Designed miniproteins, single chains, continued (3). Designs and how they scored, part 71

Each design is a single chain, and the fold is of that chain. pLDDT is the mean over its residues in the fold that is shown.

## One batch from the design tools (miniprotein)

Design m10456
Fold by ESMFold2-Fast:
Structure m10456 (fold): chain A 95 residues (1-95)
Amino acid sequence: GPVPLLSDEEAKEAVERAKESKDLFSGLGYELLVANSGNKKYVAESRKYISETIIKEDPNDYQALEDLSKSYEELGDYEKSKEYREKSERLRKEE
């Protein structure tokens, strides 16, 4: 059967996990988004929201910028995907 949709509390926990790990792919937040969403677009929109939230706190978080780029790509916004990917690559090389 289908996995239940992510609740507001689970989404909040996913945001908290993403902020702490700065890696949406290795953290509980990403697992909750994937496990509770059979809809690829919903996963991409949720990852976009989490990444944008991290970037508001730390605009130079190149991992969050990379995740935001991937989310825009999944949503079909290739121009924004490229913009955030290039920004992420520049910041990563400055470390």
Scores: mean pLDDT 66

Design m10457
Fold by ESMFold2-Fast:
Structure m10457 (fold): chain A 89 residues (1-89)
Amino acid sequence: SKAAEKYKELMEKIEEELKKMAEELEENPNPEILEEIYNKIKEILEEVLPDAEGKEKIVVELMIEYAKNNDFEKTIKKAEEAYEKLEKE
């Protein structure tokens, strides 16, 4: 189905962007890269799932999971802080 194809494209694009930004974080640790990752994933979500409710929450959850798997302590902390802010709003 078109929905399944869009979901596959979404996951592939998110994985590619997360891998690229993770490599940049390893070479030059900068918390501003976290904001760039967030905005890029959000843009991808808006293109593939424009009507998806809670897309901001999905972005943060994906960032936290990726950061945990790649041992980025600063990225994890910033992503968790962003998640807490979204949950309170």
Scores: mean pLDDT 65

Design m10458
Fold by ESMFold2-Fast:
Structure m10458 (fold): chain A 66 residues (1-66)
Amino acid sequence: APQPVFAPEDLPLVFAIANIVNKDPNATREQVIKEAAEKTGVSEERARQALDTLVAAGVLPAPPDD
């Protein structure tokens, strides 16, 4: 099965997403993306890609739709 591969510089983004989802399982996909992007200084597009990859790999539960 395909596995997510992240460069070391993306680890803060991965941890931010995991912490946000674990802290608030009712946070919408848009809210998780925005908060992760703001905390790590990456674009919302990059945060979306990372979140979707982690969900597709079964690492995180899918957040509810906005």
Scores: mean pLDDT 74

Design m10459
Fold by ESMFold2-Fast:
Structure m10459 (fold): chain A 81 residues (1-81)
Amino acid sequence: MELLKEAGELANEASLRGEFLGAAEALDIAARLAELEGKYELAYAAREGADLLYKTKKDAETSEELKERIEKLREQVEKLE
């Protein structure tokens, strides 16, 4: 629950910074967490959001700061599987 909220907040923060690839990665993490919790509709919505950002913001890059935060969330998710 807490990690899912954190992933959603990170996606929003990345979007506000214009770092849309980072936002897409955070949404992919949120989708994976939602699937683990059996929240398939939320997971689908998050994956659709991530896919849209990947397709529309192909030239945007993620800062090293946000990459590190995304990687920490990814590591937390991998430990849950």
Scores: mean pLDDT 76

Design m10460
Fold by ESMFold2-Fast:
Order: C-alpha cells, then structure tokens, then sequence
Structure m10460 (fold): chain A 62 residues (1-62)
C-alpha cells in the first residue's frame, strides 16, 4: 500500500514534465525555456517525493 503512494508521486512528477513540454510546444516557447521549466518541475517533484517518503515513515511509526 505505501509503495502505491510513492508510485503516484513519481507518476505525477512525470505527468507534470510531459504537461510542461506540451504546453511549451503549444505556446511556442524556446527550447531553453522549455528545459528550464522542466528542470523546475523536476525539482518540485523531487520535493513531493521526499514529503511522501516522510509521511510514509511517520505512518509506519503510528
């Protein structure tokens, strides 16, 4: 059960990256701006994964 939450967080991160790329193409953003936005999305996803891992650890203690 805990692994599904982590998998969902990873999937959300990947989905956000795909969405950012799609929106960038629709709006005609440069490749440099697209990569910058993707990097920002990845950093946010990494934080989300860390938060999910922390919550899973706390639930195990409870």
Amino acid sequence: MKEIRLEMARGATEGLELMVRSVSRITGESKEEEERLVEKARRNGERLIEEVEKEMREEEER
Scores: mean pLDDT 75

Design m10461
Fold by ESMFold2-Fast:
Structure m10461 (fold): chain A 72 residues (1-72)
Amino acid sequence: TLRGTVVKIVETTERESVVAVEVDGQVYNFLVSRETAEKLKPGDVVEIDVSGLGRGENGLVVPVASKVKILS
């Protein structure tokens, strides 16, 4: 489980979004469901469980957040 702060919502498609989260001073992109991304905003503190890697529309491979808990 990772803890970090949401920096921004990078991209949103019909099913999913890419969310940038700062963890220990580094920014990482996570693939989340659209429903999860709609609950997030910049500045939210979150706990993330990573389930593996997913593929975006352009073939970009990013970590998939299987569970996101908002702590704020």
Scores: mean pLDDT 74

Design m10462
Fold by ESMFold2-Fast:
Structure m10462 (fold): chain A 90 residues (1-90)
Amino acid sequence: SEEEKVLKEIADEILRLRFYFDGKYWDKAVEEAKRIKEIIEKNKDKLTPQQLKDIADTFDYLAKRAEKEGAPQELIDALKEVSDLANKLA
């Protein structure tokens, strides 16, 4: 379904984000977080409240990890923006 395709796209982008995050490729991690935010905004009608809540929780966790690990503020902000958007839409 189109809904399953959107979920897979988000999951694949989150996997890429985590790869860049773990490698400390901060600029690429910011780009991936912004891309995920755009996918969610464009496809909000294809995501269930529970799926949005799961995305929000994932990005809240990543934002807290970024703060603890001393990542740039731009990355922390980008991660928080995804979490906040997903929570608002849930």
Scores: mean pLDDT 89

Design m10463
Fold by ESMFold2-Fast:
Structure m10463 (fold): chain A 74 residues (1-74)
Amino acid sequence: MEKVILSEEEKKKLDELEQPALREALALLSDPSLTPAEKQARIRAITLALLDEIKAKMPQLAEYFDARRARVLA
């Protein structure tokens, strides 16, 4: 995996993009009406959408997140 050094501004932008996805994932994990399989499938979809959004808004990190996206799909 490639190591990328992030600036303070890039870290803040990444946090801004990650926070909504983390809140949604935590809400799914705390939902007693969903099965573990349903939670896993939806969290996976949220993760893929987040990686695509990071690539769109931070194209300089695209190579790093392309590798991560491939692992999520495996």
Scores: mean pLDDT 73

Design m10464
Fold by ESMFold2-Fast:
Structure m10464 (fold): chain A 81 residues (1-81)
Amino acid sequence: MPSEEELKEEAERFYKNALAAMEEYVKQGDLEAARTIADLALAELERLIEEARRKGMESVAEHLERLKADFEAHFAELMAS
């Protein structure tokens, strides 16, 4: 079973990869692809938050909620056109 630290690191890696892919599609002018990546990333983060809460990993859930909020803010900034 992954530790809370390992789960946070895995989620952060996922977050960074999704963010980089979204930014790359925005640079290419493919806003539809960028939105698709954002939707999938947000759905996965939400699922991980629910799982962390079910397991009683409050610290992990809090960390994931911050990553989700940061991702939503960054996506909104990139799509502000």
Scores: mean pLDDT 81

Design m10465
Fold by ESMFold2-Fast:
Structure m10465 (fold): chain A 74 residues (1-74)
Amino acid sequence: SVEEKVEELLKRLEKASEEERIELIYEFLKWMETQSEEDQLAALRRLLRAADKDPVLARAFEEAVKKFNEEKKK
């Protein structure tokens, strides 16, 4: 489920380097494009709530979103 994917991502991010965090979030965003709009919104809300309390996660999320948007424009 989407919920399981978000929890797995958050667990992996706890052990990851800065570069690994960006890549993990980027891969998650790519996977989210294949999901329903409702599931995408649920996942995004959960990630944003986590990032609101963790500036390191917020920065990694922002960098991953920039990478994701740049790749889509190519």
Scores: mean pLDDT 79

Design m10466
Fold by ESMFold2-Fast:
Structure m10466 (fold): chain A 89 residues (1-89)
Amino acid sequence: KELIEEIQKLADELVRIFGEEGKPIEATALALRVIGLLWEAQYYLEKGDEEKAKKFLKEAVNDLLSAARRYGHEELIKKAEEILKKIEE
């Protein structure tokens, strides 16, 4: 469950940065996508399907990683990669 909180914090940070750069629509679309994936992960954790929950957590992190790479935010790239490693453990 702590992974969901870490992914949400990463999404919030990325949304803040994109908002400051004048890309609020892009930031909002990314945030909504990530929130949806986190809701799916939470649903499967509640049902005891940990493997399916991990799949949705990985998809959320990969979406954030792709956005961070596309816009060249090295710090966010590193944070996303660290979270992905924790999910795989």
Scores: mean pLDDT 77

Design m10467
Fold by ESMFold2-Fast:
Structure m10467 (fold): chain A 94 residues (1-94)
Amino acid sequence: MEEIKEKILEVIEEAIELFEELGFYEDAERLRRLKEKIEKSKDPEEILKYIQEALGILLQVMSRLPAGSAEEKRLAELIAKLSELQRQLKKEMA
């Protein structure tokens, strides 16, 4: 779990940096709060819920970006990484 959790936190941090670069400061703050909750949590089930909430935020922001933009591509890559880490965490809990 430690390695997966660390990678999850790295992806969320990359998303926060991207959101701040794009001026989505409120969404960046929402992700920071989720990052803190993930860092503090030792419960994999809670962490999965926070990842799902983070994915929701990323998808909402992506829907507001211009279609085919470099920013949409960067955010899509982060969504894919976070979704893969979510699947890995679910397997580790099985």
Scores: mean pLDDT 85

Design m10468
Fold by ESMFold2-Fast:
Structure m10468 (fold): chain A 88 residues (1-88)
Amino acid sequence: MEEELRRQQARERKARIDVITNKIKKEIPSLSDEEARALAEIILNVEETFGKEKADELYKRIVEALKNGDTEALDRLATEAIREVLKK
C-alpha cells in the first residue's frame, strides 16, 4: 500500500518536474532539455523540503541568472539549494 502511494507520488513528481522544465524552456529556449530538467528537479526538491514560496523565489532567481548569462550566480544557487535539501 505505501509502496503504491510512493510510486504514485513519484509519477506526480515527474509530472511536476516536466511542468517546471517546460516553464524554464519557454523562458530560455536555448537551454538544453537535460539542463532544464536538472534545474526543475532542484526547484521541486526545494518545494518539497521548504515549501512553495521558497521554490518560487529560487525559480525566479535561476531564470534571472540564466537570462543575464550569470553562470556563477546559477552555480551558487543550484549548489546552495542542493546542500540545504541534503541537510534535511
Scores: mean pLDDT 79

Design m10469
Fold by ESMFold2-Fast:
Structure m10469 (fold): chain A 118 residues (1-118)
Amino acid sequence: SDTDILEARAGEEFRRLRAELQAHTQKGMAALQAGDGKAAAEHFRKAAEAAERLAELLERAGAPPEAVEKIREAAEKYREAARAAEAGDFDAAKAKAQEANRLLAAGLELAAAHFRAQ
């Protein structure tokens, strides 16, 4: 799997950071569904922090710049989701979090493909 390839190249910290990111995005989305914009914002900020740490880890492991850039863009979209959630714009928060999830997936897939080719 992409996770196994990325863990092999970036180490066990990759698996931990990815799990933390996934947990925070899921809890953030659940908080939006419950109408808790403050809790959603806290979780999306933690997702952004985990995404930034994943980008740094993969950059050090030799991931291509395009993959790292997509993951950093995902971190910024999680921050935008947090701001929208705090403002009470739950539709914008959801849309930004979904955009962040897509950018993260694309960045991780690109990094995994690069490492498979080496």
Scores: mean pLDDT 91

Design m10470
Fold by ESMFold2-Fast:
Structure m10470 (fold): chain A 75 residues (1-75)
Amino acid sequence: MQDTPLSSYGDVEGVPEERRERGRELVERVNSIFSALQDILKQQGIELTPDVLGQISVQAAELARQGLTAEQIRA
């Protein structure tokens, strides 16, 4: 049988990490979308200035909150 000891997953605090895992998934999604947006702009010949980087970081956060993935952004 598959007896998975939940307390052994990483045992970060000896408590369930449900809120931490949700936050981490969101942050990873934001980072992935941010990278995808940078790739798209570079592919289109757009220079990544500080203003552009600031704009796409905000866009990446909004897109991640909407549940979009980097793959969907690149398609």
Scores: mean pLDDT 70

Design m10471
Fold by ESMFold2-Fast:
Structure m10471 (fold): chain A 73 residues (1-73)
Amino acid sequence: SELEELKKEMLELLERWEEEAREAYEQGLLTEEQYRRLMEALREARRMVEEAKSIEELEEARRVVTEAVASLR
């Protein structure tokens, strides 16, 4: 189904974003507090994606991450 395909894509994106966040932290581009908050948002988004029953709920998971990134500025 479209929902299952989008879930798989979102989980793969979240894994890449977690790695990117880790690399940014290791390079000194994120403070420990910024890294912690971003990782918390990514973990919450992953939970939301796994539990999602609609495309709208997947968009909500994406919003959690984008808001967390925006809050770093």
Scores: mean pLDDT 86

Design m10472
Fold by ESMFold2-Fast:
Structure m10472 (fold): chain A 80 residues (1-80)
Amino acid sequence: MVEKAKEYLRKAAAESHRQGDVRTTNLAGSAIGYLDDGDLEGALKYAQKAKKRAEENGNKKAVEYLDKAIDYLKKEMEKS
């Protein structure tokens, strides 16, 4: 469900912002922007970039949220 993917992207952005990780926050925000435009492929690419950055920063909670968002995005793409 697109709404669940967006919810987890928002949670990842909020968590990254609390930790001062501006880059992961911006990448998650970009994924939300693509999702709002109906671009599931763009949303997935940016969610994956955000996850890689969160992993590099040791932000385990943001990684967990981004994994959930990626799973929901992949499920929505399978319906297309």
Scores: mean pLDDT 85

Design m10473
Fold by ESMFold2-Fast:
Order: sequence, then structure tokens, then C-alpha cells
Structure m10473 (fold): chain A 68 residues (1-68)
Amino acid sequence: AVCTNLKTCNNVELSRFIESILIGDSSKSLADTPQFNNAFLQKVKERCGDLNLVEDPVKTKRCVLSVV
């Protein structure tokens, strides 16, 4: 399922969203996919959590890239 904004995403959904920004639709194996720790995911939620992933995808991606 796609979450509506970053703060409503669970850590799995948020990690996959960040992966999609950094590597596009690349089909990396699960073992090769970087795992983001809880501190990093929390930082993303705090900085960008109020942004709507569906309505403002470009703005949301830009915010996440500024945290990475």
C-alpha cells in the first residue's frame, strides 16, 4: 500500500520510497538494498512528514534528498 504522507508511512514503506528516489525503479536484490536505520527514518519523518506523497511528489522527493 502507498501511504499518503511521510509521517503515516511505516518504516518499510518509507525505506522503499527513499530507495525509489535514490535508485529509481532499479531491481536490486533485497540483499543489495540499503537498510535505513530508525534514526534516519525518524529524521525524514520530522523534516518532511507533513508533505503529501500523492499531491506533491516532486516537493516530497526534494525534501527527502535534502535530508539524505
Scores: mean pLDDT 66

Design m10474
Fold by ESMFold2-Fast:
Structure m10474 (fold): chain A 88 residues (1-88)
Amino acid sequence: SALDAALAAARAVAAEETAVIASQTPLSPDEAAILRQALEAAYSRMATAMALGTLPASMTTEQVQQEALALAQARYDALLAEQAARRA
């Protein structure tokens, strides 16, 4: 229940962040879907780690957010590169 709630919240945050970025920068439907997938994966991973207490005790909330964003960026770049390679 607590984990399910955390995962649902992570998906909602990813959807909202994707919508904000898409409203500021024109994205194709495919690019928007890739961005949402990357953000959802990153936030879900961090939410799971928080729910299970597996994050380092020394890690601040700001560091957790920075780690989530770094994971999302790396995944987004990888998925875009994979999509571009498939189209070539």
Scores: mean pLDDT 75

Design m10475
Fold by ESMFold2-Fast:
Structure m10475 (fold): chain A 65 residues (1-65)
Amino acid sequence: GASFAEAVAAVKELFPELSDEEAEVAGLGLAEIANESDVTVEEVMAAVREYGTPEQLVALGKEIA
């Protein structure tokens, strides 16, 4: 499973334009996807780079939080 801290760090590296609060919310969404799908944070981040946006991760995190 993915840790919240690991997910937040990954979001900050991929989307440095996000605020700390937005990165934390996006990190919640990323960690949830990784844990529910039994995949690594790196695998989810690869999909986000290809098809996703930071706004989609923030929106998912808000629904989970």
Scores: mean pLDDT 71

Design m10476
Fold by ESMFold2-Fast:
Structure m10476 (fold): chain A 116 residues (1-116)
Amino acid sequence: MKAVELLEEKLEELRRKLEEAVKELEEKEEELKDEPGREQLRILSPLEARILALAVLITVVERKLEEVKKKAEEAEKNKDKKKLEELEKEAEKFVEEVEELEARIEEKVREAEEKL
């Protein structure tokens, strides 16, 4: 089912980005271990915010995937082709909205990092 596949692909992408963000945070924590606490907070806080935002997006996509999967299973049982097409469009629009939120997260992280 295309709608389910689109959401699963997006979920896998977000999970990979979260793993990368966590690794970056761990590497920065190690680099800054001997720095004053204020400097640590200044650099680590934007990275922590990014991790939290990605975790929230993953939860939102997981919830949407579960919803769409249940609706797609019902549409398949009822042979409702129109409903399957509507679910595909709904999934495409949802992925686009998630990508817009991702772009905004990256913009906010960049803005926070640029303030020395």
Scores: mean pLDDT 84

Design m10477
Fold by ESMFold2-Fast:
Structure m10477 (fold): chain A 104 residues (1-104)
Amino acid sequence: MDIKAILVFPDPLTGKLSEAARKALEELRKKYGEDLPVVVGVVLSEERKRYPDVTDEQAREAAERVKREIGADLAVVRDKGTDLVDEISKRLGIDPSQIYTPGQ
C-alpha cells in the first residue's frame, strides 16, 4: 500500500490524541519519514453519537490544538467521514486509499 498521509482523530471535547494513536504516529513517521503529511480530523456525525452537543467550533478548536501539539500539516472538521477524506485528498493531491488511519 502506498501511504501518502496519516489521519489521526482527537477527542473533540478534550483536544487530546490517544496514547495508542500518538505511538502509532511516531512509528509511522520513523518508517516513512518526517515529511509524511499528518492530518488531524474530526467527523462531527460520529462524535455526536457520544457527544450530541459538540459544536463545529469546539471540534475545530480541538483539532487545531492537536495540530499545533503534534506538528501536523492540516486540521479538517467535516460532518461526514466521506467529506473529510475527500477534503484531505483534494488538499494534498492524493487518492483517498493513500490516507492511513492508525489506532481505532
Scores: mean pLDDT 80

Design m10478
Fold by ESMFold2-Fast:
Structure m10478 (fold): chain A 62 residues (1-62)
Amino acid sequence: GQELIDKVESLIEELKEAIKNGDLDKIEELTDQILNLLSMLPEKEQDEILKVIIDAVEEALK
């Protein structure tokens, strides 16, 4: 439900900071956690969150 979505959004923000800091171990850990939580969400929510993750990663790499 909403609690899982909120958790994923929180992890995405942590992932953005880890990418900016070059913390490869934390990037791997956060990515695994995000993907695991996404697998528990409906397909529509998974697709929308994946778009947010892609945009966040592209922004952090600039």
Scores: mean pLDDT 78

Design m10479
Fold by ESMFold2-Fast:
Structure m10479 (fold): chain A 90 residues (1-90)
Amino acid sequence: MQKQLQQEIEKLTQQMDDEFRRLMSDNSLSRQQQQDAITQLGNAPINAIQQQLANTPNPTQDQIDAANQITSVINQITQQYLDKLASGAL
C-alpha cells in the first residue's frame, strides 16, 4: 500500500508539473486565465479524492491518511506554480 501510494503521488506530481508548465507557457492566456486554470487543475483531483472518500462506507484510517497526504501534495504543487507565475520565474 505505502509503495503504491508513493508511486501514484509521483505520477500525479509529474502529470501536474507537465500541465502547469504548459499553462504557464501558453501566451494566448492572460495572467488571470493562467492563475484560474492552475487553481482549477489543482482543485479537480482534490475534489475527486474527497468525493471518493465520502462515497466509501466506513473508510479505513489508511484510506483517510492517503487522501489527506495526496491532497497536501497537490496543494503544495499548485501553490508552488502560482508563486512561480506571480514571480515570473517560469
Scores: mean pLDDT 78

Design m10480
Fold by ESMFold2-Fast:
Structure m10480 (fold): chain A 68 residues (1-68)
Amino acid sequence: SAADLVDEAIALVRAGAPLEEVIARVREAASLLPPAEARALLTDFEEALATGDREAVLATLEAWRARL
């Protein structure tokens, strides 16, 4: 499910995994969501990535997981 893929992305961020692996899980999660929700998730995630801060990425994914 999209929620399971976001949980995997959160675990990867916490483990210090390469952001490429996190991005792959978030893109897969978005592909399972309706178009509006997929766009919102990808927009929030891209903004978090642009900060260069892994804590911002983690917070964004945790907020989305609570919504799913």
Scores: mean pLDDT 88

Design m10481
Fold by ESMFold2-Fast:
Structure m10481 (fold): chain A 86 residues (1-86)
Amino acid sequence: SAAAAERARALAARLEATLEAHREELEARMEEAYEKYKESGKVYEETLLAAAELGLSVEDYIEAVRLDPTENQEALLAALEAVAAA
């Protein structure tokens, strides 16, 4: 029904806003971590481990995560598809 479709769209919009806020928070934390990394000249242990797991340098890892929205985009797509199926 039209009412069911309207409720699904409203829920999808709320989920999208929540995931967008989460993406912005992660991006802000990434920027803060990157600035601290540049200023200190030190390698953050967590970033080093994450980069090593992917076979990347710390710089390449930070750049890849900053440029690749895939993690949040996949989560958003999954949430929207789940809402559309309901």
Scores: mean pLDDT 58

Design m10482
Fold by ESMFold2-Fast:
Structure m10482 (fold): chain A 83 residues (1-83)
Amino acid sequence: MEYGEEGLKAGEEGGPSGKAGGEAARKGVERAEEGGGGIEGDTGAGLAGISAGVAKVSGDEKSYEGGRKAYEMGREGAREAGG
């Protein structure tokens, strides 16, 4: 919830790749809260990390930083929701 929204916002600041990662992190945290744990949140964070990796390879620093922040916030949200 809280971290999911922060992850989405951070991803949006990173541009298209970061936005996709932020959305994945947000949805993962929401599913972790609904579905009984950190697995769904970890999956969302993983997708955000993949988006950040793609941005890094393409040389898009803005999307990379946004996606990386979304990944970290998704992981924290998953841990909180799953704990």
Scores: mean pLDDT 61

Design m10483
Fold by ESMFold2-Fast:
Structure m10483 (fold): chain A 85 residues (1-85)
Amino acid sequence: MSELVEKTRKAVENAKPKTTPLVQAILQSTDPAEYDRLLAELKKIMAEEMKKAGVPQHLIDVSLSMLEMSLRVSKALADAGLETP
């Protein structure tokens, strides 16, 4: 259980070079269609990296749900002018 959490965390960290530009693009997007497309691409990259690391599908699903929620909150805060680097 703790070992699977660590595997998930390492997979997320290893994916950062590919996912960081997508996260920035998502947060700066003003087009709903582009937002959805970028979010889908981000979730696909994360799912593939976690699957390669041997993370079970249910943990991948939970991790992607948390990622989506965090990005939605971050974008709402940025759009409201409340989020600072």
Scores: mean pLDDT 77

Design m10484
Fold by ESMFold2-Fast:
Structure m10484 (fold): chain A 61 residues (1-61)
Amino acid sequence: SVEEYIEKLEKAKDLSEALKILSTVPAEDVDALEEAIKKANLSPEIKLFALYVLKEKKKPR
């Protein structure tokens, strides 16, 4: 589950592709994926964008 998201993010060519992947992540998986992203070898732009999107997903509003 979490590893599949990392692999998809590594294959993402731009932020639009990354956003599509991240939008499918359920709230329950956000914490685990956030930790995996911090350790993953992703481009700085994808990494920062993903962490921002996941933070917003956990935010009540």
Scores: mean pLDDT 79

Design m10485
Fold by ESMFold2-Fast:
Structure m10485 (fold): chain A 77 residues (1-77)
Amino acid sequence: SLRAQAEQAELMAQNYKKGAEGLAKQAEELRKKGEENPEKRQELLDKSEQSEKNKQLLEEKYKEYKERSEKLRKQLE
């Protein structure tokens, strides 16, 4: 049913949002570690940037599934 598809899309969106939040925290922790360890600063900043890029990918998936859920809900009359 359209309702089941909308609910599934919403659950997927929420999962991607939580994943993105986790990666955001990881990026902040890596950046903080870089500031505390000058000898490993570049390595830790590079890892932080990679987590940030992965976060952006999950945020794109969140928006995609949120939009899908909203479109499906609008088709429910």
Scores: mean pLDDT 86

Design m10486
Fold by ESMFold2-Fast:
Structure m10486 (fold): chain A 68 residues (1-68)
Amino acid sequence: LTPEEIAQLQAERDRVEAELGRKTDELSARFAEASGDPEKTQRIAEEAGRAVAEGNARIDELDKKIAE
């Protein structure tokens, strides 16, 4: 990888990490607001689980590409 390609991958990693953090904060706020509504909390929990799994998988892939 060229230094420019590494810089682009690092920038994407930082973006994904920031997006994941923002989405997690948003979902935590929605979860608190939905307290007492089991259907709403279940949907939010499923969305949070998916977001974390997808975000971490993308970060791991980018880290592997940078490490090559």
Scores: mean pLDDT 81

Design m10487
Fold by ESMFold2-Fast:
Structure m10487 (fold): chain A 81 residues (1-81)
Amino acid sequence: MSKEELLEKGKIYSNKAAIAAAQGLGDVARRLLDKSVEYYKEAGKPEEAAKSARNIADTAEQLGLRDLAEHARKIAEELEK
């Protein structure tokens, strides 16, 4: 898989995670976010993974999805080091 294909997969799974989070499906969103992060990291774009995780954390906080918000914040913080 090319870096461009990995980046596209990262975007696809990021979008799926955001939709799942918006629907209140915290566990589903978490698994989709984890896949997105791995694809972005393999593409050499940890900054895109951090943005995705931060956006999911913000959505999760607004909807009261505490476990998802904590998980996504930890991912973003680790990638922002």
Scores: mean pLDDT 86

Design m10488
Fold by ESMFold2-Fast:
Structure m10488 (fold): chain A 92 residues (1-92)
Amino acid sequence: SLLEKAKKALEEAIAAIEAGDAEAAEEALRRLGEVLKEIARRLAEEQGLSEAEIEEMLAALERLIEGLIELAKDPSKRPLLIEALRSELEAL
């Protein structure tokens, strides 16, 4: 399921950030972003959103993922990022 793919991608992102591997963290966060965009598109299509509204929403998600990647590059921000991602994993 997409939910299981999201959980796995999120677990991989957390593990990479905890390891301090910025390259692996970026790759895992980009994979998470792709799974989240797929989930968001399906939910938006189910709700009858237009393609323009879907594209705007997906662009916003992409900007959020790029922000997380930048946070992962800053060692001082990694503990906060790990806590936030773990909270999301527990909510899934």
Scores: mean pLDDT 84

Design m10489
Fold by ESMFold2-Fast:
Structure m10489 (fold): chain A 89 residues (1-89)
Amino acid sequence: MQRLRELLQRMQQLAAEAEAVATDRSMPVAEREERLAAILAEMERLYREIKRLAEETGDFRTDTIAGAMLLATKSHVYVELEIARRRDA
């Protein structure tokens, strides 16, 4: 349980970093895309660890919360990058 909470906190920190990068108007779109791809890849790796530990501990609530956080972050990144690309066009 304690380890799952630590992993969830780390995932929340990555989600906040993704939001900061996605909304940073001073950063070129190409640089934001590269940084966001790296953050999302790390979140997906972290979610795989959370899912494995949730199976072992029966903490499916934490698995569900982490999965929802990953999906929400991916959706937010997609929206912000689409808006940025259309403003640049």
Scores: mean pLDDT 85

Design m10490
Fold by ESMFold2-Fast:
Structure m10490 (fold): chain A 103 residues (1-103)
Amino acid sequence: SREEAAKEALEASNKGGLEASKAGGNGKQSAGAGVSTISAGSEAYASARGGWPPEEAQKRAKETGESSAEGAGHSGGNKEQSEKAYKAGKEAGEAAAESAYRG
């Protein structure tokens, strides 16, 4: 269902945020990477709830990952944090896209 798709997207976002935070060197950088990844997942969540076409949802997933990486970098994150934020954001977006397609 749409509600279950949205829940799966949120769970993917939270998991991604946790993984991005683990790469942080200090509290501020870890928080920046985590927040960026969660924000990216929120956009994926919105796409899942909107029932976007699969191709558009996949494009939004990639853009979400890119946005997450930029946010981590602007929060003083190192290259590793930015790369993990990108991966987490993209995976959260892809999970939301798949859920939207099935739901």
Scores: mean pLDDT 63

